# Designs tried in a protein design run: designed miniproteins, single chains. Part 1

Every score and structure here is a prediction.

Each design is a single chain, and the fold is of that chain. pLDDT is the mean over its residues in the fold that is shown.

## One batch from the design tools (miniprotein)

Design m1
Fold by ESMFold2-Fast:
Structure m1 (fold): chain A 100 residues (1-100)
Amino acid sequence: SMMDKLETETMELVKKKLLEMHENGVFPDEENERLEKELAPYQEVIEKLDKVLKEIGDLIAERELSEEEIEELARELGVSEEAAKILAELYAKMKKIAAE
């Protein structure tokens, strides 16, 4: 559906932002402004995904979740299948970076 495509595109942008923030500690102001403008058309999707990301983040803080558990939880919270896979991949990649 159109919403599933928007969720997938939004998750790819969020993934890029979070990985660059991790590598640099903070996004440069110019990059932040660009991403905020790019994400403005996806405001409803951003609000939905922000709620999902916070809920998953709270659970990860309490216990270690596998990539499969993160994907399933995101789907239960109403995220599309493709966006849920991107989210799970993002967390798995961030975990590997944090372990180094």
Scores: mean pLDDT 70

Design m2
Fold by ESMFold2-Fast:
Structure m2 (fold): chain A 66 residues (1-66)
Amino acid sequence: MKEFLVEYNGKLFRVTLDGDEVTVEPLSGGSQEEADRLAESWSRGVKELGEEAALEYLEAAQKAAS
């Protein structure tokens, strides 16, 4: 299981990757609807691009948000 902190529109989300399953939790200012959309998008990315490509994408997104 791997966790990432991602900023989207000034809001913080916790993204958890366990195998090919992605869950997203709003931490600060984010809504559950936004978290659900992000989880669906990233879950699709893991399934289509593979775990390694999805990890690189999430790490790049976290770095860009920092």
Scores: mean pLDDT 73

Design m3
Fold by ESMFold2-Fast:
Structure m3 (fold): chain A 71 residues (1-71)
Amino acid sequence: SVRERAREALRKLAENLHQIEPEEGIAAVDRVREALEQLEKAKKNHDPEGVEKAQREFDEALRRLEELAER
């Protein structure tokens, strides 16, 4: 699930915090949060094209967070 992916990424990020600049970690988390907020907004507004765009942006942000957490 998306929740499991986000939780795992955050856990790995926390484990590797000593190898990651705080600003870099904060920026990655903020990007996921912002993308999720946009996705929820689009769903609430019943905008299928907006949902598709926001979902794509959310998936991209989560993927980048996962990549950061594993490096």
Scores: mean pLDDT 75

Design m4
Fold by ESMFold2-Fast:
Structure m4 (fold): chain A 55 residues (1-55)
Amino acid sequence: DEKRKEFLEQVKKEIESMTLEELNARLKALGLEPHPDKEENKKTLFEIIEKEYES
């Protein structure tokens, strides 16, 4: 699905531009405990968005 791939690539770029504070706030809004590692938080947020889109 080309549209799915394009959407997820855009989401990944948006997440890459987020600060640690923005990542933490977004994860907390989803009821999750943020990881101290910024890269781990980016991965977690991306996986959640990908899963939501594919549902």
Scores: mean pLDDT 77

Design m5
Fold by ESMFold2-Fast:
Structure m5 (fold): chain A 92 residues (1-92)
Amino acid sequence: SVENRLSLFSKEQQERVKKNLAELSPQEQRIALTLLEEGPLTAAELAKLLNLPQSTVTKRLKRLEKRGIVKSEKVFEGVTEYILAEEYEHLS
């Protein structure tokens, strides 16, 4: 369960996660929640779901990745998917 999985992270990790989420802009929060709800998505798929320019979504994803909130993975040649980092998947 979500509660059981959060207990696998240190208190320091949980506090860092809460602080990082509180510092997110409304658009960054929507991106994180969309990744939580829909699973791994490309920047183009996120742009379509959020009705935002792909360039805007890519820029925000890059910032979230630098903060360790999302991860990127090259799934196919020329295709990169983004996923919410494991420690954030279990937060409401």
Scores: mean pLDDT 75

Design m6
Fold by ESMFold2-Fast:
Structure m6 (fold): chain A 70 residues (1-70)
Amino acid sequence: SKAQLSKLLDKTSELSGLSRSEISEIIRMLTGKSVGEFAREHSLETIARLLSELLSEEKVPEFEEFVKSL
């Protein structure tokens, strides 16, 4: 859902130190699509895997637990 995607982006921002606009630009560069377009064509799990690449290894377990709570 849009609410789940918003929560996922907020958590990625908190753990990576990147703003939501910076995260959106990185997704556009990696996928050729906006985060909203990518989210419509892919599962929340696929988006979460892509976003985890923006995190340091130390933050990945916390992010994975958060994703399970969505």
Scores: mean pLDDT 83

Design m7
Fold by ESMFold2-Fast:
Structure m7 (fold): chain A 62 residues (1-62)
Amino acid sequence: SPEEIAELERRIALLEEGVATMRAFLDAHPDLPADVRAWLEGQIAATEAAIERLKAELEKLR
């Protein structure tokens, strides 16, 4: 439905903004402890994987 497509597109956009924000934070804080950096990089990777799954679902609805 158009409403389901719009909701998925909105969700994807919010997650992509979140990834961009996390990457900008890492770039702004090069002196972060290695374990904190690794945890944030893990969150970015998990979020990017979620984005790809949502994009695949979106393509099935089009």
Scores: mean pLDDT 89

Design m8
Fold by ESMFold2-Fast:
Parts: C-alpha cells; structure tokens; sequence
Structure m8 (fold): chain A 79 residues (1-79)
C-alpha cells in the first residue's frame, strides 16, 4: 500500500544520503587540515540517517499498519 511504497522510496533516498555523508566524512578525514567540527557534524548526520534507515526497514517488515506508521514517524523525526 501507500505506506509500504513510500517506505521503499525512503530507503533508496536514505541510502543515497548515507553514501554522500560517508564520502564527505572520508574526504574530510583525509584532508591535510581536517575540520574537527565538520567531522563531528558528519558523524552525527550518518548516525541519524542509519537510525532512520533502521526504522524504515522495521516499518516495511511490520505486519500492522499502526506499527508501520510509528516507525515511519520516528524516521521522519531523525531526518
């Protein structure tokens, strides 16, 4: 249904954002003068995106519409 279809699209978008954030973190860590504040912000962004991804996966796996909605809601609060 719409919730399941939306959750699948959200996973794809989160995977792209995670790949971008991880690439930016690796580039910053490899820089001649790494920005510690930027590293901290990127690390927190990656953590929140991975947490959101976990909630979307749990929503897709859910057998109950209400449980699925709760997981989607938690993911939306993280991004």
Amino acid sequence: GPTEEGAAGALESLDVLLAQAKAQLEAELAAPNPDEERIKRLSEEIRRLEEARKHIKEAIASKDDEEAKEHVGKALELV
Scores: mean pLDDT 81

Design m9
Fold by ESMFold2-Fast:
Structure m9 (fold): chain A 63 residues (1-63)
Amino acid sequence: SAAEQLGIQLVLEAPEELREALARAIREILDAPSREAAQKIVDGIEDPRIREAAARVADAKFA
């Protein structure tokens, strides 16, 4: 899906130190059953760089 491809691209473009945490967050968003569940996951992310990327994947998935 477009959301999965965006997620892969965002992980590859991320600094190495963020890749693992970002990949985990994106996987949680892609596994989310609803927009509300995805938003709750995004809101729980403390790192603003990871939060922004997760929000973009959520928007792509539930557009």
Scores: mean pLDDT 86

Design m10
Fold by ESMFold2-Fast:
Structure m10 (fold): chain A 60 residues (1-60)
Amino acid sequence: EVSFEEKVKFAKELLDEMKYDLSKPITEEIKEFIKKRLERKFQTKISDEELEKILKKVKE
């Protein structure tokens, strides 16, 4: 089972690799990209609610 913290870490690494400015709002296109990459990496489905929780933690 993949922990929430591992999902947050992976999303943060993706945004860092993209050189994304975390002080700015995350666009819907970037959210969809992160969701797809998380689902592929962890072989699970990510709900929009869980994605928002992950992105909130990434910005903390």
Scores: mean pLDDT 81

Design m11
Fold by ESMFold2-Fast:
Structure m11 (fold): chain A 74 residues (1-74)
Amino acid sequence: MKLSPEAKEAIELIKKGSKGKLDEEEAKRLLDQLGTLLATRPDLTAADVVRISKGKLSKETAERLLEILRKLIE
């Protein structure tokens, strides 16, 4: 399956930001989950992303990930 450059960047950010706590498949699942949630919940915040990741992502990483996701959905 071909991934967009933005999706690849988001997956790499999740892997690095989690310090190896999330592997590539877990990062892909999280990206898909967050993309679906952002499409239905325009109020999705960095704090929501941290909660959904079970605290495996920092708030700073979550904020950067949300910026990438919003560009992917537009």
Scores: mean pLDDT 78

Design m12
Fold by ESMFold2-Fast:
Structure m12 (fold): chain A 74 residues (1-74)
Amino acid sequence: SEATLAEIRKIAAGLPSLSLDEQLAAVRRIVALIRGLDSEDAARAERILLGAIGTLPDDHAEAVLREAARVSRA
């Protein structure tokens, strides 16, 4: 839904201003929101998330990507 995509964009835009622990919590929330989307909107949301992670320092980006992968596993 557009409302869910807007929420994901808002959370993702805030990532660089958060501490590492808050970034990990935020990415867990984004992944939970993505699970409720259809495949087209999920793909859009994943691109938003990856773009935001790419703006983080390398050590934070790596930790956040690992956390996203961990919580995405069934």
Scores: mean pLDDT 87

Design m13
Fold by ESMFold2-Fast:
Structure m13 (fold): chain A 84 residues (1-84)
Amino acid sequence: AIEETRKKAEELVKEAERIAEEYVRRSREGDPDDALEQMAREGEKLLKEAVEIADKAGDDEVKQKAVDRLSQIAREAARRIAEL
């Protein structure tokens, strides 16, 4: 159970990092405004999923850290796009 929870949290973080990298790349090649908007939508979906996982598991620090990490990734990606 704990190992499965940790693996699922890691997968969400990895997916968020991949999405962030892809949208930063797209913003350089295309319209930064469109890329930022799409990334925000994807980031919000991942954050909502992480919160759902944390809620179902109860008091779980691993899941809470995943939520914090996802929020940080989203903010950092938005900043990188804005700096273009």
Scores: mean pLDDT 69

Design m14
Fold by ESMFold2-Fast:
Structure m14 (fold): chain A 84 residues (1-84)
Amino acid sequence: DSTVKTILSAFDDLQDGINPNTSLNTLKSLIEQHPTAFRKAFSIDKNAHPLTIALIIHAGLQSVPSLSPSQKKSFAKFVELTFS
């Protein structure tokens, strides 16, 4: 739906290095407000452990050159805590 498309668009912008800090903050807000839509956007099972979700996202962010390793780990931890 519209929220799933917005999440995917923000993630694509982040991966392409388009306004990475703004895209990262937008994605954080969308995850907090729409956790079910986030699971759907990345085809994540409803029963998936929070650590598994964090690992999937961390793997996706490894190709983003504009984010530091520390930022990637911090974001993965944010995802883990949000889904806990």
Scores: mean pLDDT 78

Design m15
Fold by ESMFold2-Fast:
Structure m15 (fold): chain A 77 residues (1-77)
Amino acid sequence: SELEKIEKEIEKLLKEIRELAKELDPETQKLVEQAIAEIKKRAAEARKNNDLEKLKELKKGLEQMIELIKAMIERQK
């Protein structure tokens, strides 16, 4: 239940990051997609190990990534 909840939250954050990244240049978009792929891999490993604490850490990292991407978009204006 708690595990499923955090997985859905991570999926939502990953979708948000992809949507925001469309506002960035193609080279930065590529770096964002690489980061997303790495995070998905780490989330899958944490899920396999029932590591709720690691999933919470990844969620926090994604929230920080969203703020960084928003700041990058604002800087482009």
Scores: mean pLDDT 85

Design m16
Fold by ESMFold2-Fast:
Structure m16 (fold): chain A 55 residues (1-55)
Amino acid sequence: SASALAEHKKKLLEAEIELGIARLEVAVARVTGEDPSEYEARAREAEARVEALRA
């Protein structure tokens, strides 16, 4: 039980970090004048993963 809980918590934290990185990539693209569309798509995918792990 402790091992399974730790693995779930690690996966959730990893997904949250990936979402944070994707959102930062969107912000950087906006500042640098790059098209943020691909990064916004990645952020939405990461957000869906976080939501799935929280459900």
Scores: mean pLDDT 85

Design m17
Fold by ESMFold2-Fast:
Structure m17 (fold): chain A 111 residues (1-111)
Amino acid sequence: AFLRSTPLKPPFTKEEVDKFVEALKRAADILESNPTDEAIEKALKYIEEVLGPGFAEAVRRLIDVLRETHGATPAEIGRALKAIADYLSKLDDEERIEVVQALVTRTEIVP
């Protein structure tokens, strides 16, 4: 259940959602230590290794939205990922699943 192919389809498990929050925190740490485009690719590879390509693609799309709509730098992307992870960590289990499902499905690019 951890390694989902693209596209991601709900429902997600609590375990998948908790691993997603952990992966976002570590991705933020990677970007905080070295705020470069290369570090973004390293963070995305880490997410793919832990959760599979479906979740990695969802995070890539979120990063693309931050870059295109807000002009976010790698450092600002790292701060945004940390803020999202910290917010998700404060929710109860059911709310966390619902918010993560909404986040990863809404950031998908429609052809």
Scores: mean pLDDT 76

Design m18
Fold by ESMFold2-Fast:
Structure m18 (fold): chain A 61 residues (1-61)
Amino acid sequence: SQVDQVKSQIDSLNSQITTLYNQKKQAEANGDTDKVKTLSKQISSLSDQLHDLVKQGQALN
């Protein structure tokens, strides 16, 4: 169903965001400013997608 598809995509994005946050934490600990900047942009992009999917999922409920 469309609801199941949206839920699956939300779960996938949450997993990806968690992985990127862990990578960002390591990059910050290492002083890798360029990697922190890149990861921050990726997290922001995925967070925006997650917000849109959550809103879409609520509309399908």
Scores: mean pLDDT 85

Design m19
Fold by ESMFold2-Fast:
Structure m19 (fold): chain A 68 residues (1-68)
Amino acid sequence: ERLEKIVEELRKHAENDWTITLDRAVEAFVEAGFDEEEARKVLEKYTDSDGTITLEQAVEAAEELLEK
């Protein structure tokens, strides 16, 4: 399933167990089969002003993309 693959890729790209940068999250989504532009647009909605996102928020973004 796509969601499981995204979670696996996010864990590989995470700087620590709970946060990831926007750019690395986009890379994880692209490796999981999403379009770069689409992934970036959705992930930006969940990204903090400092350019980081939690793994929980990245999973929520993935669920939003998969519901399309």
Scores: mean pLDDT 75

Design m20
Fold by ESMFold2-Fast:
Parts: structure tokens; C-alpha cells; sequence
Structure m20 (fold): chain A 75 residues (1-75)
């Protein structure tokens, strides 16, 4: 992906990470969809795309949290 995250995108992803980590695994898909929609509504389109890719590629809540941490560290 050829897009740099803004500080606002990074902060939004940090909040999404905390919401995902706090959710039970059975609610993981729903929490991810809510977070993506909230990012899109706030205008954080790049962050929303990244979160959508993480949802598609992750096999578990723990893997999604790990992938989010890696994205945040690279920003």
C-alpha cells in the first residue's frame, strides 16, 4: 500500500486496536466492522482500508491485534 498514515490515522488505529482487544472473540468480526465504519465516517479512509485488510488476512483476534501493532509501529 503506497499511502502514509497521518498522526490522526495512527491514533484512530490505536483506538480500534483497544476496542478489538477488549472484545470477546465471538464479537471480533462485528467490532472490526464497526471500527472500519467509524474510521470511514471520520474521514480516515487510509486507516479504514488498512483495518479492512487486517480483518481479511487475520485468522484470529490475537493475530489482528498483532497486525495492528505492526502497522502502528511502522507509522
Amino acid sequence: MIAKLTPEDVEALRKAREAVEAAPEEDFDLVMEIAIKELEEAGHLVAAEILREIKEKSKSKEEAVRMLDEVIKKA
Scores: mean pLDDT 79

Design m21
Fold by ESMFold2-Fast:
Structure m21 (fold): chain A 72 residues (1-72)
Amino acid sequence: SMAALLEALRARLRGVLEALREAAETLPPEEAEELIEKAIAELRELEASLPPELAAVAAEARREAERLREEA
């Protein structure tokens, strides 16, 4: 079902964001910035390739990654 796909995608992206938060706190700023920028680019690609319902979840994750970039 679409609901199951949304839940699975949210769970996966939650894991990605957790890893990015840890990287922002622990890595040197240059490495953290590179990793976050790569993740933002990948999330934009994912957003563009998904149906609108799933794209919204990817967009939320991208906005969160962009916030982490500003904090780094």
Scores: mean pLDDT 83

Design m22
Fold by ESMFold2-Fast:
Structure m22 (fold): chain A 72 residues (1-72)
Amino acid sequence: SEDAAIEAFARLLYEMDPNVDVSKLSKEDLLTLAELVPDAAARETVLAMLETDEGFARLQARIAERLAELRA
């Protein structure tokens, strides 16, 4: 599910840098980082979202929201 994929990717980014600003990451940056997601289903879901401008924008927004929750 997208929710599980967002959770897995947000956790990965948070572990690397708790203060990461996902809005400063390019689509290419996110594609590279998505390859590091250990769960294959979550990785495939993130990569599929990055195939479209709409999916990219939604992924950035949802990751930013989840990162804010992880910081609270």
Scores: mean pLDDT 84

Design m23
Fold by ESMFold2-Fast:
Structure m23 (fold): chain A 55 residues (1-55)
Amino acid sequence: SEEEKEKIATYERAIAVLEQRLADNEAAGGDPATIAWLREQLERLRKILEELKKK
């Protein structure tokens, strides 16, 4: 459905933003707890996106 397509696009955009934040934090030598949290969030969002793409 159109709603499912928009939901997928929204998650893809969210993942891209978090990937950039993770890259920036790693490059800057950021807080390890923040980096770990970002990695965990990315893993969860990618899992959700994969489930949404299953038809």
Scores: mean pLDDT 84

Design m24
Fold by ESMFold2-Fast:
Structure m24 (fold): chain A 56 residues (1-56)
Amino acid sequence: AELTNRQIAEQLGISQATATRLRRTDPEGVRERLLAAGLAAVPPEVRDRAAPFLDP
């Protein structure tokens, strides 16, 4: 399922209104920030083991 504006706001630590505006003005930047936040939530051990398979 796709992330809602509320879930984006929670992941990025911003308000839902700000998340809505960023999705309209800079959707690519929002996507990059969500990817960074998602990777930060993964334990270092899992992230390091997955790195060879993520085609860095």
Scores: mean pLDDT 63

Design m25
Fold by ESMFold2-Fast:
Formats: C-alpha cells, sequence, structure tokens
Structure m25 (fold): chain A 60 residues (1-60)
C-alpha cells in the first residue's frame, strides 16, 4: 500500500518522500490507524515531531 511504502521511506530517513506518500495514502483512505501510529513513532525517532503529532492525531 501507499502507507507501507511511506513508512518504509521514513525508516530510510527519506522524510520528504515519505510525507508525500503518506499524504497520498491518507487522501485515498488507505492508511489504517495502526499504520498511522507506526509512522508517527518513526517520524518522532527521525526528529519530525510535527509530522509525528499530525499522524498520531489522525490515528485517534
Amino acid sequence: SLADRGIALLEQGKIAEASSLLGAALRAGEATPEQLRRAADIAAERGDDYLADYLRALAA
């Protein structure tokens, strides 16, 4: 899925590319709450607290 590809890019530290794919997944309704929480945790580990908080709010 687009969400899984975005998460993989976050794990690689490619934050800009990951944000684009995660945004596309969210617009398509393809991201699950579990995927959003995982993406938020990785974004926080990579130092992007804004993206982490945004994704966590969407998962709630």
Scores: mean pLDDT 82

Design m26
Fold by ESMFold2-Fast:
Structure m26 (fold): chain A 82 residues (1-82)
Amino acid sequence: SENRRLLEELAKKLGLSEEELQEVLETYAAVDEAVRREYLTALVELSKAPVDKKLSDEEKARGAALTAQIEAQIAAARAAAA
């Protein structure tokens, strides 16, 4: 699965354990596939921005903002389904 490959690549880059990766995969598998794909795509795009081994303050702020936005979209979608 492409989504699994993207998560594995991100887990490697973030230094996550295999247990943590499995938990993330299970969490995102329960979310609508389109929303999950958008989330992973946004994270991959963000991860490509820094050319160095360090993240800039701007990159970190952008990552936090994107995560918050996508989490809000997921919450709204779940509320609409309930």
Scores: mean pLDDT 59

Design m27
Fold by ESMFold2-Fast:
Structure m27 (fold): chain A 69 residues (1-69)
Amino acid sequence: MTNEQGREIYALLSQLSVEQRRELARRFGLPESLGEDPEKLGAALALKILEGEVTVEEVLAAIRELAAR
């Protein structure tokens, strides 16, 4: 993951509602409480990407799906 991709994810997370961020956390097996803070959720997602558990493309696709609803 690049620094630019990390910043894009954080910016998109900041545009989601708290409930949309909680749903995103659920989808990636993270605690729903991370939805309260886009920085904490972003950091947890970045860690999963760095560990190879999920891809940047999967995270961005999920954010776009939630934002379109």
Scores: mean pLDDT 82

Design m28
Fold by ESMFold2-Fast:
Structure m28 (fold): chain A 81 residues (1-81)
Amino acid sequence: MSAEELLEEFLERLEKAKSVEEAVEIVEETYRRLQEYSLEEQIAILEKVVEWLETQDPSDPMLETTRIYVEYELQELRKKA
């Protein structure tokens, strides 16, 4: 699977998530798959996810939880770069 395909799958799964718990599981599964990519590609994918989330409804608690998780992982990856 390409990095772009992983990003597309991740965003599609988040749009279909029915609960905060499901959204967290999707983020964790995607994070595990990201470990197969280079550090540069991991950072680029998560930056695109954060940019997409910023265009969404900021009052959606499911997306807010997802943003917190993604921003945390992005910060941790940047510390390793």
Scores: mean pLDDT 77

Design m29
Fold by ESMFold2-Fast:
Structure m29 (fold): chain A 56 residues (1-56)
Amino acid sequence: MKTDMYDRFLKKIKEANSVDIKEEVLAPITNRLPSDAPSVKKAEEDFDQAVEDFKK
C-alpha cells in the first residue's frame, strides 16, 4: 500500500518537474531521525517509487 508520504513526494516531484530533489524532500525526516532508522529507509523507498512512477 502507498503511504501518505509517497503521495506528497510524487506531488513535489511533479511540481518541481525534477527528480533531483530527494535530499530536499527527505530533509524534514533525516533532520529528526538517524539515517539507519526504519522510517528514513521507508521514506527513501517511497521517494524512489515516486521517481519511477513519475518517469512513466
Scores: mean pLDDT 72

Design m30
Fold by ESMFold2-Fast:
Structure m30 (fold): chain A 84 residues (1-84)
Amino acid sequence: MSEEVEQQFINDLKEITENWENMPEELREGLIKHLIERLDQIIKYASKRVLEALIEMLESILPLVPKELQKEVEEMIEKLRKSL
């Protein structure tokens, strides 16, 4: 059960990464803000595989993120890496 949920989440992260430039700006900003708010919960409950997939997504989208949010995304990546 948990492994199937983890794989689905990893697949969702890959789809988000591939489709990032085609997403509405409001949806992109909302997703980043949601991840920031949920970061401690994600770190606590997610497997290493999910954390690695999330880092890969965040690093891939970082140059496409508005400058105002880039620092917060960089801080998320650092916190996730420290949790591995």
Scores: mean pLDDT 81

Design m31
Fold by ESMFold2-Fast:
Structure m31 (fold): chain A 58 residues (1-58)
Amino acid sequence: MEETKQRLVERLVAAGVPRELAERIAQKAVDYKKAQGKTELSDEEVAALIRAARELAA
């Protein structure tokens, strides 16, 4: 796996998101950033994804 995707998955899981959901969200986020020519997500983008993932998992 790309290092950026794996870091995002671990951050989502640490925040209480189920690993399967975390992997799906991380893949979509990385694909979206790759399409924009970027390889990294900002801390604000990561925080927004964690919040959205926790709402979906709840």
Scores: mean pLDDT 74

Design m32
Fold by ESMFold2-Fast:
Structure m32 (fold): chain A 97 residues (1-97)
Amino acid sequence: MSLLRIVVREGAAELPAVRRLLERLGWGEELRALEAQGLRLAIRELRGLSPAEQERLVEEIRRELAELGIDLRELSVFPASPEEQAVIAEIRAESAA
């Protein structure tokens, strides 16, 4: 299982624009939980995507952030650690409760 990590500059990214982009990509609930902590960081779980599909998603996000004028600090795919998976599951559980 892989995670997509997106880090944007606080002064270069409007929260509504970043949220809208990520909600369109289907990650709205996890983004809201993380942003409640004051983070300009988005983490998305990539389930069932091949490496080629992951690369296409990364390129699409990079292009859309550039079109929005958002200063991208990091956009990368990582293997999800068991600890990261547990944290994401906990955030989802808290959002559902």
Scores: mean pLDDT 64

Design m33
Fold by ESMFold2-Fast:
Structure m33 (fold): chain A 81 residues (1-81)
Amino acid sequence: MAEKAIRELEELVAEAGRRAAAGDLAGAAEALRRAAEVAERHREALAEYLAEEEGLSREEAERAVDEAIERLRALAAQAAA
């Protein structure tokens, strides 16, 4: 589960980067918004994965996922402006 969510997030972030490089900031914002939605839906699984892979405590992993979601939403808002 987490591995598929991570791959989907990586694909969406890569799409956002490609869109931004092409001058399509609206498309980049949409890709980042979708990435935040995927991370939100899979928050628990992503936190478990980070705790196992990065050696973080569960609380640290949950904070890292929450911070990543907030960062994705902030970047989407900035790109949409």
Scores: mean pLDDT 83

Design m34
Fold by ESMFold2-Fast:
Structure m34 (fold): chain A 96 residues (1-96)
Amino acid sequence: MREKLRKIKEFLYPYANESEKKVLEESENKSLEEQKKIIAQVVVNIFAREMKKNNIKGSGTKEEYLEQLREILKKLGASEELIEFIISLIEEVSKS
């Protein structure tokens, strides 16, 4: 589980702004639950910026949002395995 979070952080790091990079680095010293919430928030922030940069309007449904997230992650070079880890993380955090 921590290895999956580490892979997500490594992938996100080049796309993160300076504030987000600091938050990701500091997250390593936090509980697993807190790390999940922090990483999920950074994913959402990066995704929002990439959608705006590509002139993509926000989707109305959760399913449409997750499909757009998958497409952006593919464009950023994420593997299918990493995309599934990120989607699972977003869904898990959304339930808490």
Scores: mean pLDDT 77

Design m35
Fold by ESMFold2-Fast:
Structure m35 (fold): chain A 96 residues (1-96)
Amino acid sequence: SVIEKAEELAEETLERLEKAKTAEEVVEILEEFAAKIKSLPVESDEEIEELIRIIGELGRRAGKILKEKGFSYKTMLLAMALLTEVIVYLRSLKAK
């Protein structure tokens, strides 16, 4: 399912963030996640809401990882901005 695939992508993204050593790697990981989420064949408002929930939880967990790894506030803000853009995109699909 779309939701199962999104949950798999979120866990893969968190594992990649745990291994990231540079701000550039963090950005690349999250940009790849964003592209993969946007490519999912979303067919319902319920799926959109579930995807937003998954991305919100990913953002919470990613923020903790980046803070614990000692990444700069600027890197954390950029990471959150990338995830927020995906949420805004998904919400736009409901506003038809």
Scores: mean pLDDT 87

Design m36
Fold by ESMFold2-Fast:
Structure m36 (fold): chain A 73 residues (1-73)
Amino acid sequence: MLRELADLAKAAREAINQLTDQEVKEKLTSQLNELLAKAVAALEAGDEDAAREYIAKIRELTEQAKALVDAEK
């Protein structure tokens, strides 16, 4: 899970970094960092259900960032 979470975080950051709107970029980066912290805390607590929920939200955030990048092109 931690390696998967790290790979997912990298993909999300790469998508967000392609955005040209600095305000949107900062907002999504803040949301990603919050979700990553919650996912790590859930994994450390052994709460796999909460960890899966936060990982799913990070995936949604990544897809939102990609859609926004595509809209800018």
Scores: mean pLDDT 80

Design m37
Fold by ESMFold2-Fast:
Structure m37 (fold): chain A 76 residues (1-76)
Amino acid sequence: MELEVVGLDGKVYRLELPEEMSPREVLEEIEKRTGLRPGLGAAVLLAVEGDAKVPSKEIVDAQNAGIAMERTAESL
């Protein structure tokens, strides 16, 4: 599985990960390899090895959860 991660600095990171990883594990691996916190202003674009280039619903939901946390902190 190939992933493209766009950081807040506008840099694109291309990662190759095992296909057996869950969406949660994928986000944790991105943080470990790139230093980018998933869902806090980082965009993740999945390049799937098939005919679909769409991020999974679970990955999108995890990103949105991180964004919601950031919004809550800014609202204080």
Scores: mean pLDDT 54

Design m38
Fold by ESMFold2-Fast:
Structure m38 (fold): chain A 90 residues (1-90)
Amino acid sequence: GSRKALYAEAIIWLLERASKDPAKLAQAMAILRENGVSDEALELLEEYLKNPKDKELRKKTIDALVEGASEEQLEAALRRLQELLGLPVS
């Protein structure tokens, strides 16, 4: 639902920040995989991060994240990504 889409958008925002550090980006992708994000969604995320102005690719990536994981999995992934980037977990 709308909550999953919100979590997916927050995840993309954090990955855009992580993409500035290749080591953090690799750790972020591992966190997503460990929390049940599909390989298809991970591939779309990698493509989107190379083309961050592509609105159609962004929407396709959000849809894949929402379809490929539960709300609880996306929330858990988001929290771990916030910790990785040194942001408050809330």
Scores: mean pLDDT 83

